# Designs tried in a protein design run: designed miniproteins, single chains, continued (2). Part 110

Each design is a single chain, and the fold is of that chain. pLDDT is the mean over its residues in the fold that is shown.

## One batch from the design tools (miniprotein)

Design m7821
Fold by ESMFold2-Fast:
Structure m7821 (fold): chain A 76 residues (1-76)
Amino acid sequence: DEVEREIARHRAEARGSRKSAEVYQKLADFYRKLAEKYKDTPLAEKYKNLSDIYEKLAQDHRKAAEEHERRAEELR
């Protein structure tokens, strides 16, 4: 059944993107804490930039997961 296979693929992609978002969010939070710990030093800017990058990656992966979840529901 092609439709069931497409639903399964979208659900698998959504789970993968959700997991990636979780990992990137933890990295963003980790670097945010480092930026606070090293504030008023040149390292603070580097850690803040890394936190911002990982936060953006987490957001992008959450949006990808939502899109795949939506497509799976539409096919069901």
Scores: mean pLDDT 88

Design m7822
Fold by ESMFold2-Fast:
Structure m7822 (fold): chain A 83 residues (1-83)
Amino acid sequence: ASMTKEQVIKYTSLSLQIIGAQQLAELAEKNPDVVSVEAVREEIRLAEEMLEENKSLLSDEDYEKLERMIRETRERVRELEER
């Protein structure tokens, strides 16, 4: 369905925050001795807070998509911690 301009902006902003966390996870994976996994966890936490704050502005489908992206990033960080 059609989103309002404000909803599109919020969805895009949150998507970019999640992508940032994913890129930090990639850096931590490639350089585990230099890049802190803790920094990735903090970025994920901020993304989760932003998702919850904007939940009322998102459709259920969009919320589930963003939550899945955050969940996948958390699982990647967990695997890095357990290696």
Scores: mean pLDDT 79

Design m7823
Fold by ESMFold2-Fast:
Structure m7823 (fold): chain A 93 residues (1-93)
Amino acid sequence: SLLETIRKESKEIDLNPEILNILLETIEKKGSIEEFEERVKETGLYEMALKVKDKFPEALERLEREIELAKKLLKTKSVEEVKKVFEEFKKKE
């Protein structure tokens, strides 16, 4: 299934579990990208990454990449599309 493929691929890349949970819930509810972004903002992950940006700039970069990955996954309609999105993400690691 689409959701099982997302879970498996997300585990392989060590996707943030809060982002993964929000992504999966948004897909199951047929929610919008805007609803996803609002829920991610409520986690405080972005604010925490900004606070440590000068010491750990890679944390903010990784978070932004994971959010963009999740937004692309919300637009996918097939297992093949999900796999392509994850392949593109892995090329940037």
Scores: mean pLDDT 84

Design m7824
Fold by ESMFold2-Fast:
Structure m7824 (fold): chain A 90 residues (1-90)
Amino acid sequence: MKETMIQQLENLIRELDRALENKDETRAYALSVGAIIAFDRFIEEAEDPGLKQVFAEARKAIEEALKTKGPMEAARVAREGAQRALELLK
């Protein structure tokens, strides 16, 4: 399960980096929504309170960015949250 979470986070970061590089707002939006769903699932699956907190903070920040700043900023916030979670898992 830990290996699956790491792989999913690494895949998410790669996809977000591609969307940000290409300035693809449609993909950035879809990936940001996908990140919220994935992070909600990871909060349920994680046992470490610190890891749960990182996902909870990232999820909230993505939702706020989508409402106030748009999909490109939401994608950046999603990437930062995924990277922080990945550092705790390694």
Scores: mean pLDDT 86

Design m7825
Fold by ESMFold2-Fast:
Structure m7825 (fold): chain A 96 residues (1-96)
Amino acid sequence: GSEEFLLSFYGFNSQTGYIKTKANTKISNVINAFAQQFNMNPANVTFRYQGQVLDPNKTFAQQGIKKGDAIEVYYNGEFIGTMFVEDASTKNTWKH
């Protein structure tokens, strides 16, 4: 089935963001969307899960990530915040 994830980012200095994506999308597409929201260079953004750098050419599911998990977001090698993998049916999506 085609499922959607809500990716909820909580960063330092009150930075927050939300990305709605398909469960079967590649991590590179999520990195690009994240970088666009925060005016960052996507080449300098990395996601880590359980201490491992995620492969941008694979999906979340192919790397063991599921709803309820947390992803660490790095920019230029520095930790900038946490992204939570949530159900896209959550009612907080009516705000930007």
Scores: mean pLDDT 80

Design m7826
Fold by ESMFold2-Fast:
Structure m7826 (fold): chain A 62 residues (1-62)
Amino acid sequence: SEKIEQLQAEVDKLREEIRDLSGRRTQAEATGTPEEAAALEAELKQKAQETLELIKKLNEEK
């Protein structure tokens, strides 16, 4: 179904964003400020929640 394909693409995009943010958080922890690391951690948490909501929608389409 096209709807399932679109939702899967959105999940894949969020997973890529999470991977990038996770790398940036690790770098901020090592060479940046604690405030930068905390901000990236908060954004990661938000993206994780968005991913869970999309997975729920995917399951409802199956």
Scores: mean pLDDT 83

Design m7827
Fold by ESMFold2-Fast:
Structure m7827 (fold): chain A 100 residues (1-100)
Amino acid sequence: SSSLLQQVRERARQIREQVREGLEFAKKRKEESEEGGKRIEEEARRALRAIDLTLQDPSHLPEAEEELQELEGEVASGETGLKIREIGDQVQKELEEKRK
């Protein structure tokens, strides 16, 4: 095995860990948006498939990187949605208090 193959395997492990974190976030996202959580889970499955291909043929590493970027985008979108909702809930409570 070459040092390059070892570097590819290490990168694949790093991507797998990031996918694991995305799947944990998907559980929380499903509580607010079932479809949002399902989108994250689907991107995670695509990333895992691309990792499996990369471990057979290193030329597939760019595909694994692209799927990770899509997963990170869905997670970031979900986090933004949660923050916007929390701010909305806080504003609504303050408005109701001021109307009393």
Scores: mean pLDDT 82

Design m7828
Fold by ESMFold2-Fast:
Structure m7828 (fold): chain A 69 residues (1-69)
Amino acid sequence: DLERHVEELFRRGTPEDIKEAAEKGDTEAVKKLAGKVPGIGDKQAEELAQKMKEGMDPEEIAKEVEKLG
């Protein structure tokens, strides 16, 4: 039960985890975490990573994830 809950949290990709990855400049982590959010496909996750490389604020990245999920 607890392990399943932990897997669901990782599958969902919390906005806070994505924001932290973006603040660290880890585009791969942002892509992986965004891709785990329900409603966000691989293409959208890649677009978020590209926007981050172009200097989008971590808060805006998290907001985009919330809009898509």
Scores: mean pLDDT 69

Design m7829
Fold by ESMFold2-Fast:
Structure m7829 (fold): chain A 82 residues (1-82)
Amino acid sequence: SMEERRQEIEKIRQEQKEKVKEEEERALERMREEYKKAKEFGDKGTVSSGSGEAIRAVGDAVDEIIKARQEARKEIEEALKR
């Protein structure tokens, strides 16, 4: 029925929102770690290689978030076809 299909879609949307949130949290933690490394290198003068890692980590995190959202969107679209 249409009501059953609507309930199934809502469940999928909720599950995907939770998954996207988890991926976002993981990406943010990675960015935080790389930023701390870059700051430590700058403050201590040991090496400056960490600054490049911090910038790349931001880019990687953005890519991960985009991929997670694209997957969630695809799953919702597939559910809508049913």
Scores: mean pLDDT 67

Design m7830
Fold by ESMFold2-Fast:
Structure m7830 (fold): chain A 73 residues (1-73)
Amino acid sequence: SAAAGAAAVGRAVLEAVKAGKAEVVREALAEGEAALPSITDPEERALLERLIAVARAALAGDFAAAEALIEAL
């Protein structure tokens, strides 16, 4: 499912930050933010907005917030 796929991506983002790959996550975040205005499907847009929030929380070192956002996907 799209939600299960998004949750897996959110988990991968969090683990990448924990592994010290913050720059890769920042690049992915910038791409996601740039893509957001062109997403016409409301469900896809909502999933991308949640993934952006996961990346921001993880990059800020707020792993508890990132986990909660992944659970909400």
Scores: mean pLDDT 85

Design m7831
Fold by ESMFold2-Fast:
Structure m7831 (fold): chain A 88 residues (1-88)
Amino acid sequence: MKEFEELKKRAIEAFEEALERDPELRRDVEAVLASEDDEELVRLYKALVGAALLGLPDEYIRRIIRELAERKGFEAPDEAIDRVLAEI
């Protein structure tokens, strides 16, 4: 879906902009991302944080979380996704 890819791109841009404004966020993110050798996982993490910062609809954030979990080989039940959304 082209619309979802466009929203992921916009979310990643918002994430990069947030790192410019928050040195603590940048350090925390760099520590997490340094452990990931999968470029698509890194991209999905950026999209997740950026989507939360932009206040994108829960349906898009849930979809990013599911793609991230699937990429890592984990099952993400709705209850677990709800907890992540509540913390963001």
Scores: mean pLDDT 71

Design m7832
Fold by ESMFold2-Fast:
Structure m7832 (fold): chain A 65 residues (1-65)
Amino acid sequence: MLALAETATKLGGIAVLLGEKRVEVSIGGIEVIFDEFKTLEEAKEAIKKAVEAIRKGEKRVEIKS
């Protein structure tokens, strides 16, 4: 999950590693929760999707995988 935390940080967010498959990210004061990812690559794509959702005006994003 280190690369996942790095990806979140590069997008201007703060990532908190809570386990191998769970990451909580705060981006622009909006909480984003990622639970039960099957792969690290899937988690990275989920973060990108969360950032785009926030840009579209969503206040909370929860992505599960």
Scores: mean pLDDT 56

Design m7833
Fold by ESMFold2-Fast:
Structure m7833 (fold): chain A 70 residues (1-70)
Amino acid sequence: SVDVLAAEARAALLSLGKELNASKATMDQVLAILKAAEEEAKNAPTITQSMEILGKALREGRALIQAEAK
């Protein structure tokens, strides 16, 4: 389900943020991107499109956390 996939993505982003000591501002931005993607994914006509939407948000979130760590 989209809820499970979104929860797993959130857990992965929170774990990475903790590991790399991401700022609250970066994590707030990352979680906002994921929340918007979760709502979009819930309205997607297929599970494949839902996975693509959440996958994009996960990649963007990871990139933001990693960029701050450098």
Scores: mean pLDDT 87

Design m7834
Fold by ESMFold2-Fast:
Structure m7834 (fold): chain A 61 residues (1-61)
Amino acid sequence: SAAERAAIRRATAEQIQALLLALDEDLRAGKFKTHEEIKAAYAAVVEQARAIEAAAAEQLA
C-alpha cells in the first residue's frame, strides 16, 4: 500500500540519519586518532547507507 511504502521510506531515512548522528558523536568524542581512521569511518557509514537504501529499494520494487 501507499502507507506501507511511505513507512519504508521514512524508516530508511531514519536509519541513515541515525548512522550519521552516531558518526558525528564518535568524531566529537575523539574516538578516531588519525585521518586514516576518520576516512575509514566515513567509508563504512557510506557502505552501510548504500546497503540500507538497496534493501529499501528491493522492498519498494
Scores: mean pLDDT 87

Design m7835
Fold by ESMFold2-Fast:
Structure m7835 (fold): chain A 59 residues (1-59)
Amino acid sequence: TLEDGIKAGVQAGVEEGIKTGNVAKSFLAGYETGEKLAGPQAGLLAGMEATKETLKILK
């Protein structure tokens, strides 16, 4: 589902963001994973949410 794609994308994006300390890489990983699973809208939503979560953790 769309929600499943977003959740998977957020997880991938947050993991990449923490690993690299780079929020742009967090967005890209989230976008790519979400897009592949549930299309471009899921990618965008996953990338944005992953960026927000990564910023909270790196604070």
Scores: mean pLDDT 82

Design m7836
Fold by ESMFold2-Fast:
Structure m7836 (fold): chain A 66 residues (1-66)
Amino acid sequence: STPSLEEIFQLFWEELEREAEKNGLSDETIKKIKDALRGKGTVKDPLADKVLEEAARRVSERVRER
């Protein structure tokens, strides 16, 4: 069955944190990414886009396994 939007968001947060840790992002940068996704400010870290894109890709792959 297709996961709910809430489950997709949960998976995205898991993959985002995993990719951020793997790429050595600081807790401050991770917070800025999360705030930007909520429409609160901007992120000026070159790794932020890479982490977001990789997290989204992994979520898409995991969703297809269900």
Scores: mean pLDDT 74

Design m7837
Fold by ESMFold2-Fast:
Structure m7837 (fold): chain A 73 residues (1-73)
Amino acid sequence: EEEKLKKELLELEIELGVLLVERGVLLTILKKEKEKGAPQEKLDEIEEEIKRLDEKIRELEERIKELERKLKE
C-alpha cells in the first residue's frame, strides 16, 4: 500500500516538474516578446496559456498534498 502511494506521488511530482518547466519557458517567451514590442493580442495569448498551466499546477499540488497526507497517516 505505502509503496504504491510512493510510486503515485513520484509520478505526480514528475508531472508537476514538467509543467513547471513549461511555465518557465512561457514566462521567458512572454518577457522576450514584450522586449520586442509584440502586439498585446499575442501577449494576452501567452498570458492565458500561463494561466492554464497555473491551474493545472495547482490541481497537481493538491493531489500531491493529499497523497502526502495519506502516507503520513
Scores: mean pLDDT 84

Design m7838
Fold by ESMFold2-Fast:
Structure m7838 (fold): chain A 86 residues (1-86)
Amino acid sequence: SELEERYRKTRVRLVAQELANLARKAGKFDLAREFYEVGESGDEEKLIELARKHFGEEVAKAAREYIDTGSLEALEKFRELARKAL
């Protein structure tokens, strides 16, 4: 579905922006830019690989779960894990 693909890209952008904001708060400005650019491109696989590399496997899994489900509970879990990773 074209509509479902649009929602999925919106969730990819949201996850990327959250991780970019956390990287920026940690003083990692080049990483923050990379997350922002991945979010704008909608490259989900690159986003998950960057999340795994810099925030760890649990954050990457939680990000994927939110992108797949769009649930508020999955988003809250992702945010909590991401904040603890840096």
Scores: mean pLDDT 88

Design m7839
Fold by ESMFold2-Fast:
Structure m7839 (fold): chain A 82 residues (1-82)
Amino acid sequence: SEAERAAVVAAFRERIARIEREGATLEELLALAEELAEALRRQAEEAYRRGEISEEELEEYLKKLEEELEEVRKLVEELKKK
């Protein structure tokens, strides 16, 4: 469901915030974000394959996922400027 996918994204953001506070490097943070984004893409593609979502819903989800990953990349770049 969309709520379940939103919960996964929220857990991802919380995990990243904890790693940042615990002294992980910005490079490690970005690598983790990219790895989890890939896992979420695979999960969405599998849901489409199972007929749980439409092709349009898959495309919208993947677009939003890429937009969220781009926000993480921008945050990392802003933090590098400090």
Scores: mean pLDDT 76

Design m7840
Fold by ESMFold2-Fast:
Structure m7840 (fold): chain A 58 residues (1-58)
Amino acid sequence: AKAKVSFDEKGNPVVETDVELDLEKGDDILEINKDGVIVFKSKEAAEYAKKILEEKFG
């Protein structure tokens, strides 16, 4: 899957995808707080997201 995470002019994270990510688990994978900090709910969720991003952008 193609995905990129960028920050808008306010510093909030913006996720853009050209293909469908498994974001059915959006609430189970990550939360974005008011300061734009990405918080993963588990190590497995963080590793899964990292794997997808590195396979496409690493």
Scores: mean pLDDT 54

Design m7841
Fold by ESMFold2-Fast:
Structure m7841 (fold): chain A 90 residues (1-90)
Amino acid sequence: EAEKRLEEAVKKALELAEKVEDKELSKRIKEEGKRVLEALKAGDREGALREASRLTRALYLAAQKSKDKKLSEELIEAADEVAAAGEALG
């Protein structure tokens, strides 16, 4: 249940990464999101939590740099959900 919530939150973040204009932040979100999913698949809860924390930070940075208010709000919501899902997993 908690693992599925985090997986769904990460998948949403990966979809939003495609809309992130900053290519380095888009790449960072994709790489960190992929690491969360890989850790979850491997049963590495500690690794998943560590990478989820990094993903949350990258999402907040992308929101801060976004000139699209709607995208910024969606990135903040995604960051909050990844953080909340990680807390539920931990």
Scores: mean pLDDT 87

Design m7842
Fold by ESMFold2-Fast:
Structure m7842 (fold): chain A 86 residues (1-86)
Amino acid sequence: LDELLERARRLLEEARRQGDEIAARAAEHAIEAVRYAKRNDLLGAIGSVLAAMGELINAQWQGDERSARLAEEALRIAVEALRLVP
């Protein structure tokens, strides 16, 4: 989980550096998914995954390939965190 948290934090820094609000929100949801996973909160982790997926859909509908790619990576981190909830 610590590696996933660092990946999500780096993704958030990248999104913020690029001024990408959609990717930044997706990365924040990935960070929350890892935090929920750390405290064994399955429902919280699921909610964060769904929120990250919503941001990916938003990026795709806006046609921003870079935002979609960053949001997709955030969703992958969130899903990996959810998988690690015991």
Scores: mean pLDDT 85

Design m7843
Fold by ESMFold2-Fast:
Structure m7843 (fold): chain A 65 residues (1-65)
Amino acid sequence: MVSEEELEREVAISLVRMNVAISYRAGLSREEIEENIRRIVSKLPKEFQEEAYEEGMRLLDELLA
């Protein structure tokens, strides 16, 4: 069904999204959560970085709305 690369990408995105949700629930500021997103994304394979960053920021915007 999904390729191994696609599965790894889904896991990477989920990891970023979970970190955003946990950080938000912990009461971190928008700036602190954005820094956490950048830090996590920088450690991902380059091919996943843009999508993982966009999904993390999308969740953050939804939580702050």
Scores: mean pLDDT 82

Design m7844
Fold by ESMFold2-Fast:
Structure m7844 (fold): chain A 69 residues (1-69)
Amino acid sequence: SALEREVEELLARLPEDPVGSIAKLMEIAEELLEEGRDEEAARILRRLAEALSGKDREVFEQMAEVVES
């Protein structure tokens, strides 16, 4: 889907623009949550966590768990 492609492109841009890419991925996740699409939002947060390391990874893993609960 177009959404899945946009998420992949943003994840690929993390090394070049970490701040902008994270902000846009979080914006997409928040929009999905507002629409009641919690599973899709959690998936984006988990993929973002997998792309990051250390404290940032932990934060997004916790966010995904909260959304799924």
Scores: mean pLDDT 84

Design m7845
Fold by ESMFold2-Fast:
Structure m7845 (fold): chain A 111 residues (1-111)
Amino acid sequence: MKKKKIKATLKVTITAPAQGVTRTFELELEADSEEELQRKIYAVKIVLELLTDAPFKIEVLNKDIKIPELSDEEREKLRALAQEAIDAFPPGPLNLAERIKEIADRVLAAL
């Protein structure tokens, strides 16, 4: 079957500098276009910025995709949507990777 959907795997590394502790996890993203995939990657980045004060790194493993540079206004809009999604997302037994994915999906559904 000819699939038009684009898949990308993100590797997220969060480092707690004071403790030297590193957490690493992978997220699989799927989109109908390269532009939509870039927006999803950016939404994950914004969600991470809101959920953790620790420095983090995002790497795209299986696609040569450039993360888009968004305007300050677009970044602020995505941050507002991410905050609303975080506030609406019930604290549950989900691990950090699953929580980030669910919040990012909610942000993108609200765009």
Scores: mean pLDDT 68

Design m7846
Fold by ESMFold2-Fast:
Structure m7846 (fold): chain A 79 residues (1-79)
Amino acid sequence: KQEEKEKLFEEIKRLAKEYAEALIAGDLEKAEELAREIGKLVDELGKLGASEEELLEVNEIVAEALKEVAEAKKKKLAE
């Protein structure tokens, strides 16, 4: 079970990076598709009995990705 959760965390982390890149590029269709995929993986973590701490780790991964989008938008406005 723990190995399965670790794999899901890695997949979510990868998709979160791609999601941030899609948002920075303005590819809203790809971003929406990636968001749905992330949601499915989060549901799978819940089915595997993920703890509150493990779910907070997912929130941290997504928050870091969105922080990168905010920084990229800030740079664009400054340039």
Scores: mean pLDDT 78

Design m7847
Fold by ESMFold2-Fast:
Structure m7847 (fold): chain A 101 residues (1-101)
Amino acid sequence: AKVEIEMTLGLPEELVEQVRAALESVTAALGLESTITLRRLPLKPAEKQELELNGVAHLMNALQYLFGEGDEEKAKEELEKAKRLFREAGSELKVKIEKAP
């Protein structure tokens, strides 16, 4: 299976690199081919940074549920939470999933 993740983040550079490493680690552990594109925005206030980081955590949960456990319903719930948190932060999250036949 292949996953494309594109997001914008208003985090310090060090945290953007930690987010990249975390997403690469999760996708590799799940045996996924991944394309991860992180675009840095100007630094956001701390409350919006927290929303972005929580959104990343919910995205990682969605991938674990979908590809680790096969739980499509929980994966959908976690992905919707991730998208809402990014929207609240004024940031973008795009995820494309290509399932193997």
Scores: mean pLDDT 87

Design m7848
Fold by ESMFold2-Fast:
Structure m7848 (fold): chain A 110 residues (1-110)
Amino acid sequence: MKKVNEIIDSTKKQLDNIVKETIKKIKEAAEKVDEEAAEKAAEEGIDKIDDLRDQSVQQIQDLLKQGEISEEEAREGIKKINELAFNSIYQIQNALLEAKRKIREAKKAA
């Protein structure tokens, strides 16, 4: 699984960067009391995660097609990519939920 693990490691680093930048934008929108901006930032972040997941899955499928990995290695690699993407989306959704809570509290105080 060396080549598959390299794709997984690269994907994880890119997902971590997308999550970090997306959460930063969500927090900035929350400071401005802008719920629509927070929702848009989350949606754009999730779209980037879905695109990266599809690209990473395609890279594993290409290795399988070239005979460089087994069907079992491809299946396990794709499963790990999907789990990483799911966890990344979950982090963004949690950050959005917290941002919406803070925005609601700020609007009540006004």
Scores: mean pLDDT 89

Design m7849
Fold by ESMFold2-Fast:
Structure m7849 (fold): chain A 64 residues (1-64)
Amino acid sequence: SSEERQADGLLENFRRTLEVLSVEEAESMYKRIVKYARETFSPDVFEKLKSELEKIMEEHKKKL
């Protein structure tokens, strides 16, 4: 679906941007994406996106 393509784009952008962000900046970006997604996407797409974003954040924090 169009929503799934948009969500995938947000995930790829977040993953790439995390490489240059502090933990505080990354958490701020995460919160902004979650808010946007909650307001924009269907519940199913939102829950999947949020789960993937949380996984990306976990891996980023382990790398630091």
Scores: mean pLDDT 83

Design m7850
Fold by ESMFold2-Fast:
Structure m7850 (fold): chain A 64 residues (1-64)
Amino acid sequence: GKKERVIEAIRELTRDASLEELLRITQRDIGEKAGLSARTVSRVAKEMGLEGVGDLLLKYAVLR
């Protein structure tokens, strides 16, 4: 579903990203990877009980 696409997009974007690059990731970047609009990414985040891109990254980013 859309949630799975958003989670996978975050994992792909963060897999080899530095902390600085992680902080620059936007809803648009996640949307482009997931095949969704930035607005749809925002709606999916809220449906998951998250406020936006920052919360999505904290929960699903591949961190070292």
Scores: mean pLDDT 79

Design m7851
Fold by ESMFold2-Fast:
Structure m7851 (fold): chain A 86 residues (1-86)
Amino acid sequence: SAFDKLKEILNSMYPSLVSSLNTARSNGNDRTRADILVKLGLLYGSQGDDKMGSRYFREAADIYYKLGDYEKAKEYYQHAAVEGTL
């Protein structure tokens, strides 16, 4: 299914996502950091770790909010809420 395919793709990207997150943090690129946190949220959610998934979506939403990207902030706050940690 499309869901199973997405789960497999996200899981295969985990080591590169962690490396990219560390690079974005070092460079102070808040938007890139938020984009990577979204991918980590999807990965953890796909593994059934809804608490970690929600945490990453909330962290990403907070960064988007700080950047004035209120549409993305709203989207990822909603993702965090759906994963049951609000």
Scores: mean pLDDT 79

Design m7852
Fold by ESMFold2-Fast:
Structure m7852 (fold): chain A 110 residues (1-110)
Amino acid sequence: SEEAKRVIDLAKEMGLITDEEAQEILKELKPDDTAKNVVLKILSKLTGKSPLEYADKTLYEVLKENLTPEQAEKFMEFLARLLGVSKEEVEKMTLADFLRAEFRPIDEIE
């Protein structure tokens, strides 16, 4: 999916993943993968854990426990851009809330 590739490119541009990690995620993409599936793959790659292990935790708690403070901050900004909301709103979201949220059109993300 073109949207999936744009999500990967944004994560790479923001310094969340390396070029090598981006290529690994691209190889794991299925033709029907959504932008949300890509975000979950990036989160899994960064944490080394399944997103299902975090369904009842806030995104802030997940990131704080598994990433460096700098990586956690960048990931929160990445999600805020994708959702078109403030970073403070993302910090309050559970993984389940994120999965139910609607993404801003990828071509309109600043």
Scores: mean pLDDT 74

Design m7853
Fold by ESMFold2-Fast:
Structure m7853 (fold): chain A 74 residues (1-74)
Amino acid sequence: MEEKYKKVLELSKKVNELTGGDPEKRLQARTLAAAIEAYEVFGDPEAKERVQKASPELKEAARAYLEMERILRD
C-alpha cells in the first residue's frame, strides 16, 4: 500500500543521511542490523559484543534498516 512505500522511502533517506551515501557505511549498518536481531531475538552473546562496540550513528542506521525489513517482510 502507498503508506508502506512512503515509510520505506523515508527510512531509506534516513540511512543515506546517516551514512553520507557511502556504500561501505551502508553495508556496515546492514551487517549491524543482523547483529542487533541476533542479540535481541536470539540472545547471541557474540552479537551483543558487536552491538556494544558500534557507533551511535551506525546503530541508528541499523535500526532504520530493521524497520524497513519489518515493513517489507511483514
Scores: mean pLDDT 79

Design m7854
Fold by ESMFold2-Fast:
Structure m7854 (fold): chain A 78 residues (1-78)
Amino acid sequence: SAAADAELLAALGELRAAGRELAARRALDPDDKEGVLAVGEELLRRAEELLRTITNPEAAARLRALIEQERAALAELR
């Protein structure tokens, strides 16, 4: 739905901006596995906080699925 898409895009935009800021502050090298994990873990914490503010249940379900996908990806890097 348009309402779910709008709320999800807003949340993803906020997370994307946070990710850019975190990577820039760290001067993140993609080859720095520890740095990639640290930034990813911080983004997961922020995503879980944003999930609690989502009012549309479809948007919440989609964000939850993306959080679990990212958690699995970070686990593979360990």
Scores: mean pLDDT 85

Design m7855
Fold by ESMFold2-Fast:
Structure m7855 (fold): chain A 92 residues (1-92)
Amino acid sequence: SRKEILEKGIEIGIGEIAVGVANVLLKKGTPVEEVLEWLRRVMEHLGPEGQKVVEIYILDLKEKNGSLSDADRARKAALQAQVDAIIAQDAA
């Protein structure tokens, strides 16, 4: 339903706000480990769609640091496809 799609879109938006805050903290010179700890705590208070957005961001940080495993790469691709599908439905 349109209401369910809207609610999922709002959850994605809240996840994107958390990512935006994380990017500001990193730009200010906050250690990556401290930012990751904060994101893990934030995820405990997010719905499933918001959790996917934050998990994608954590996996992006792992890729940038050269620590992304093949399993992590597959997980990131699957999560991104799920988020993109919701955004596409909300745009229709």
Scores: mean pLDDT 85

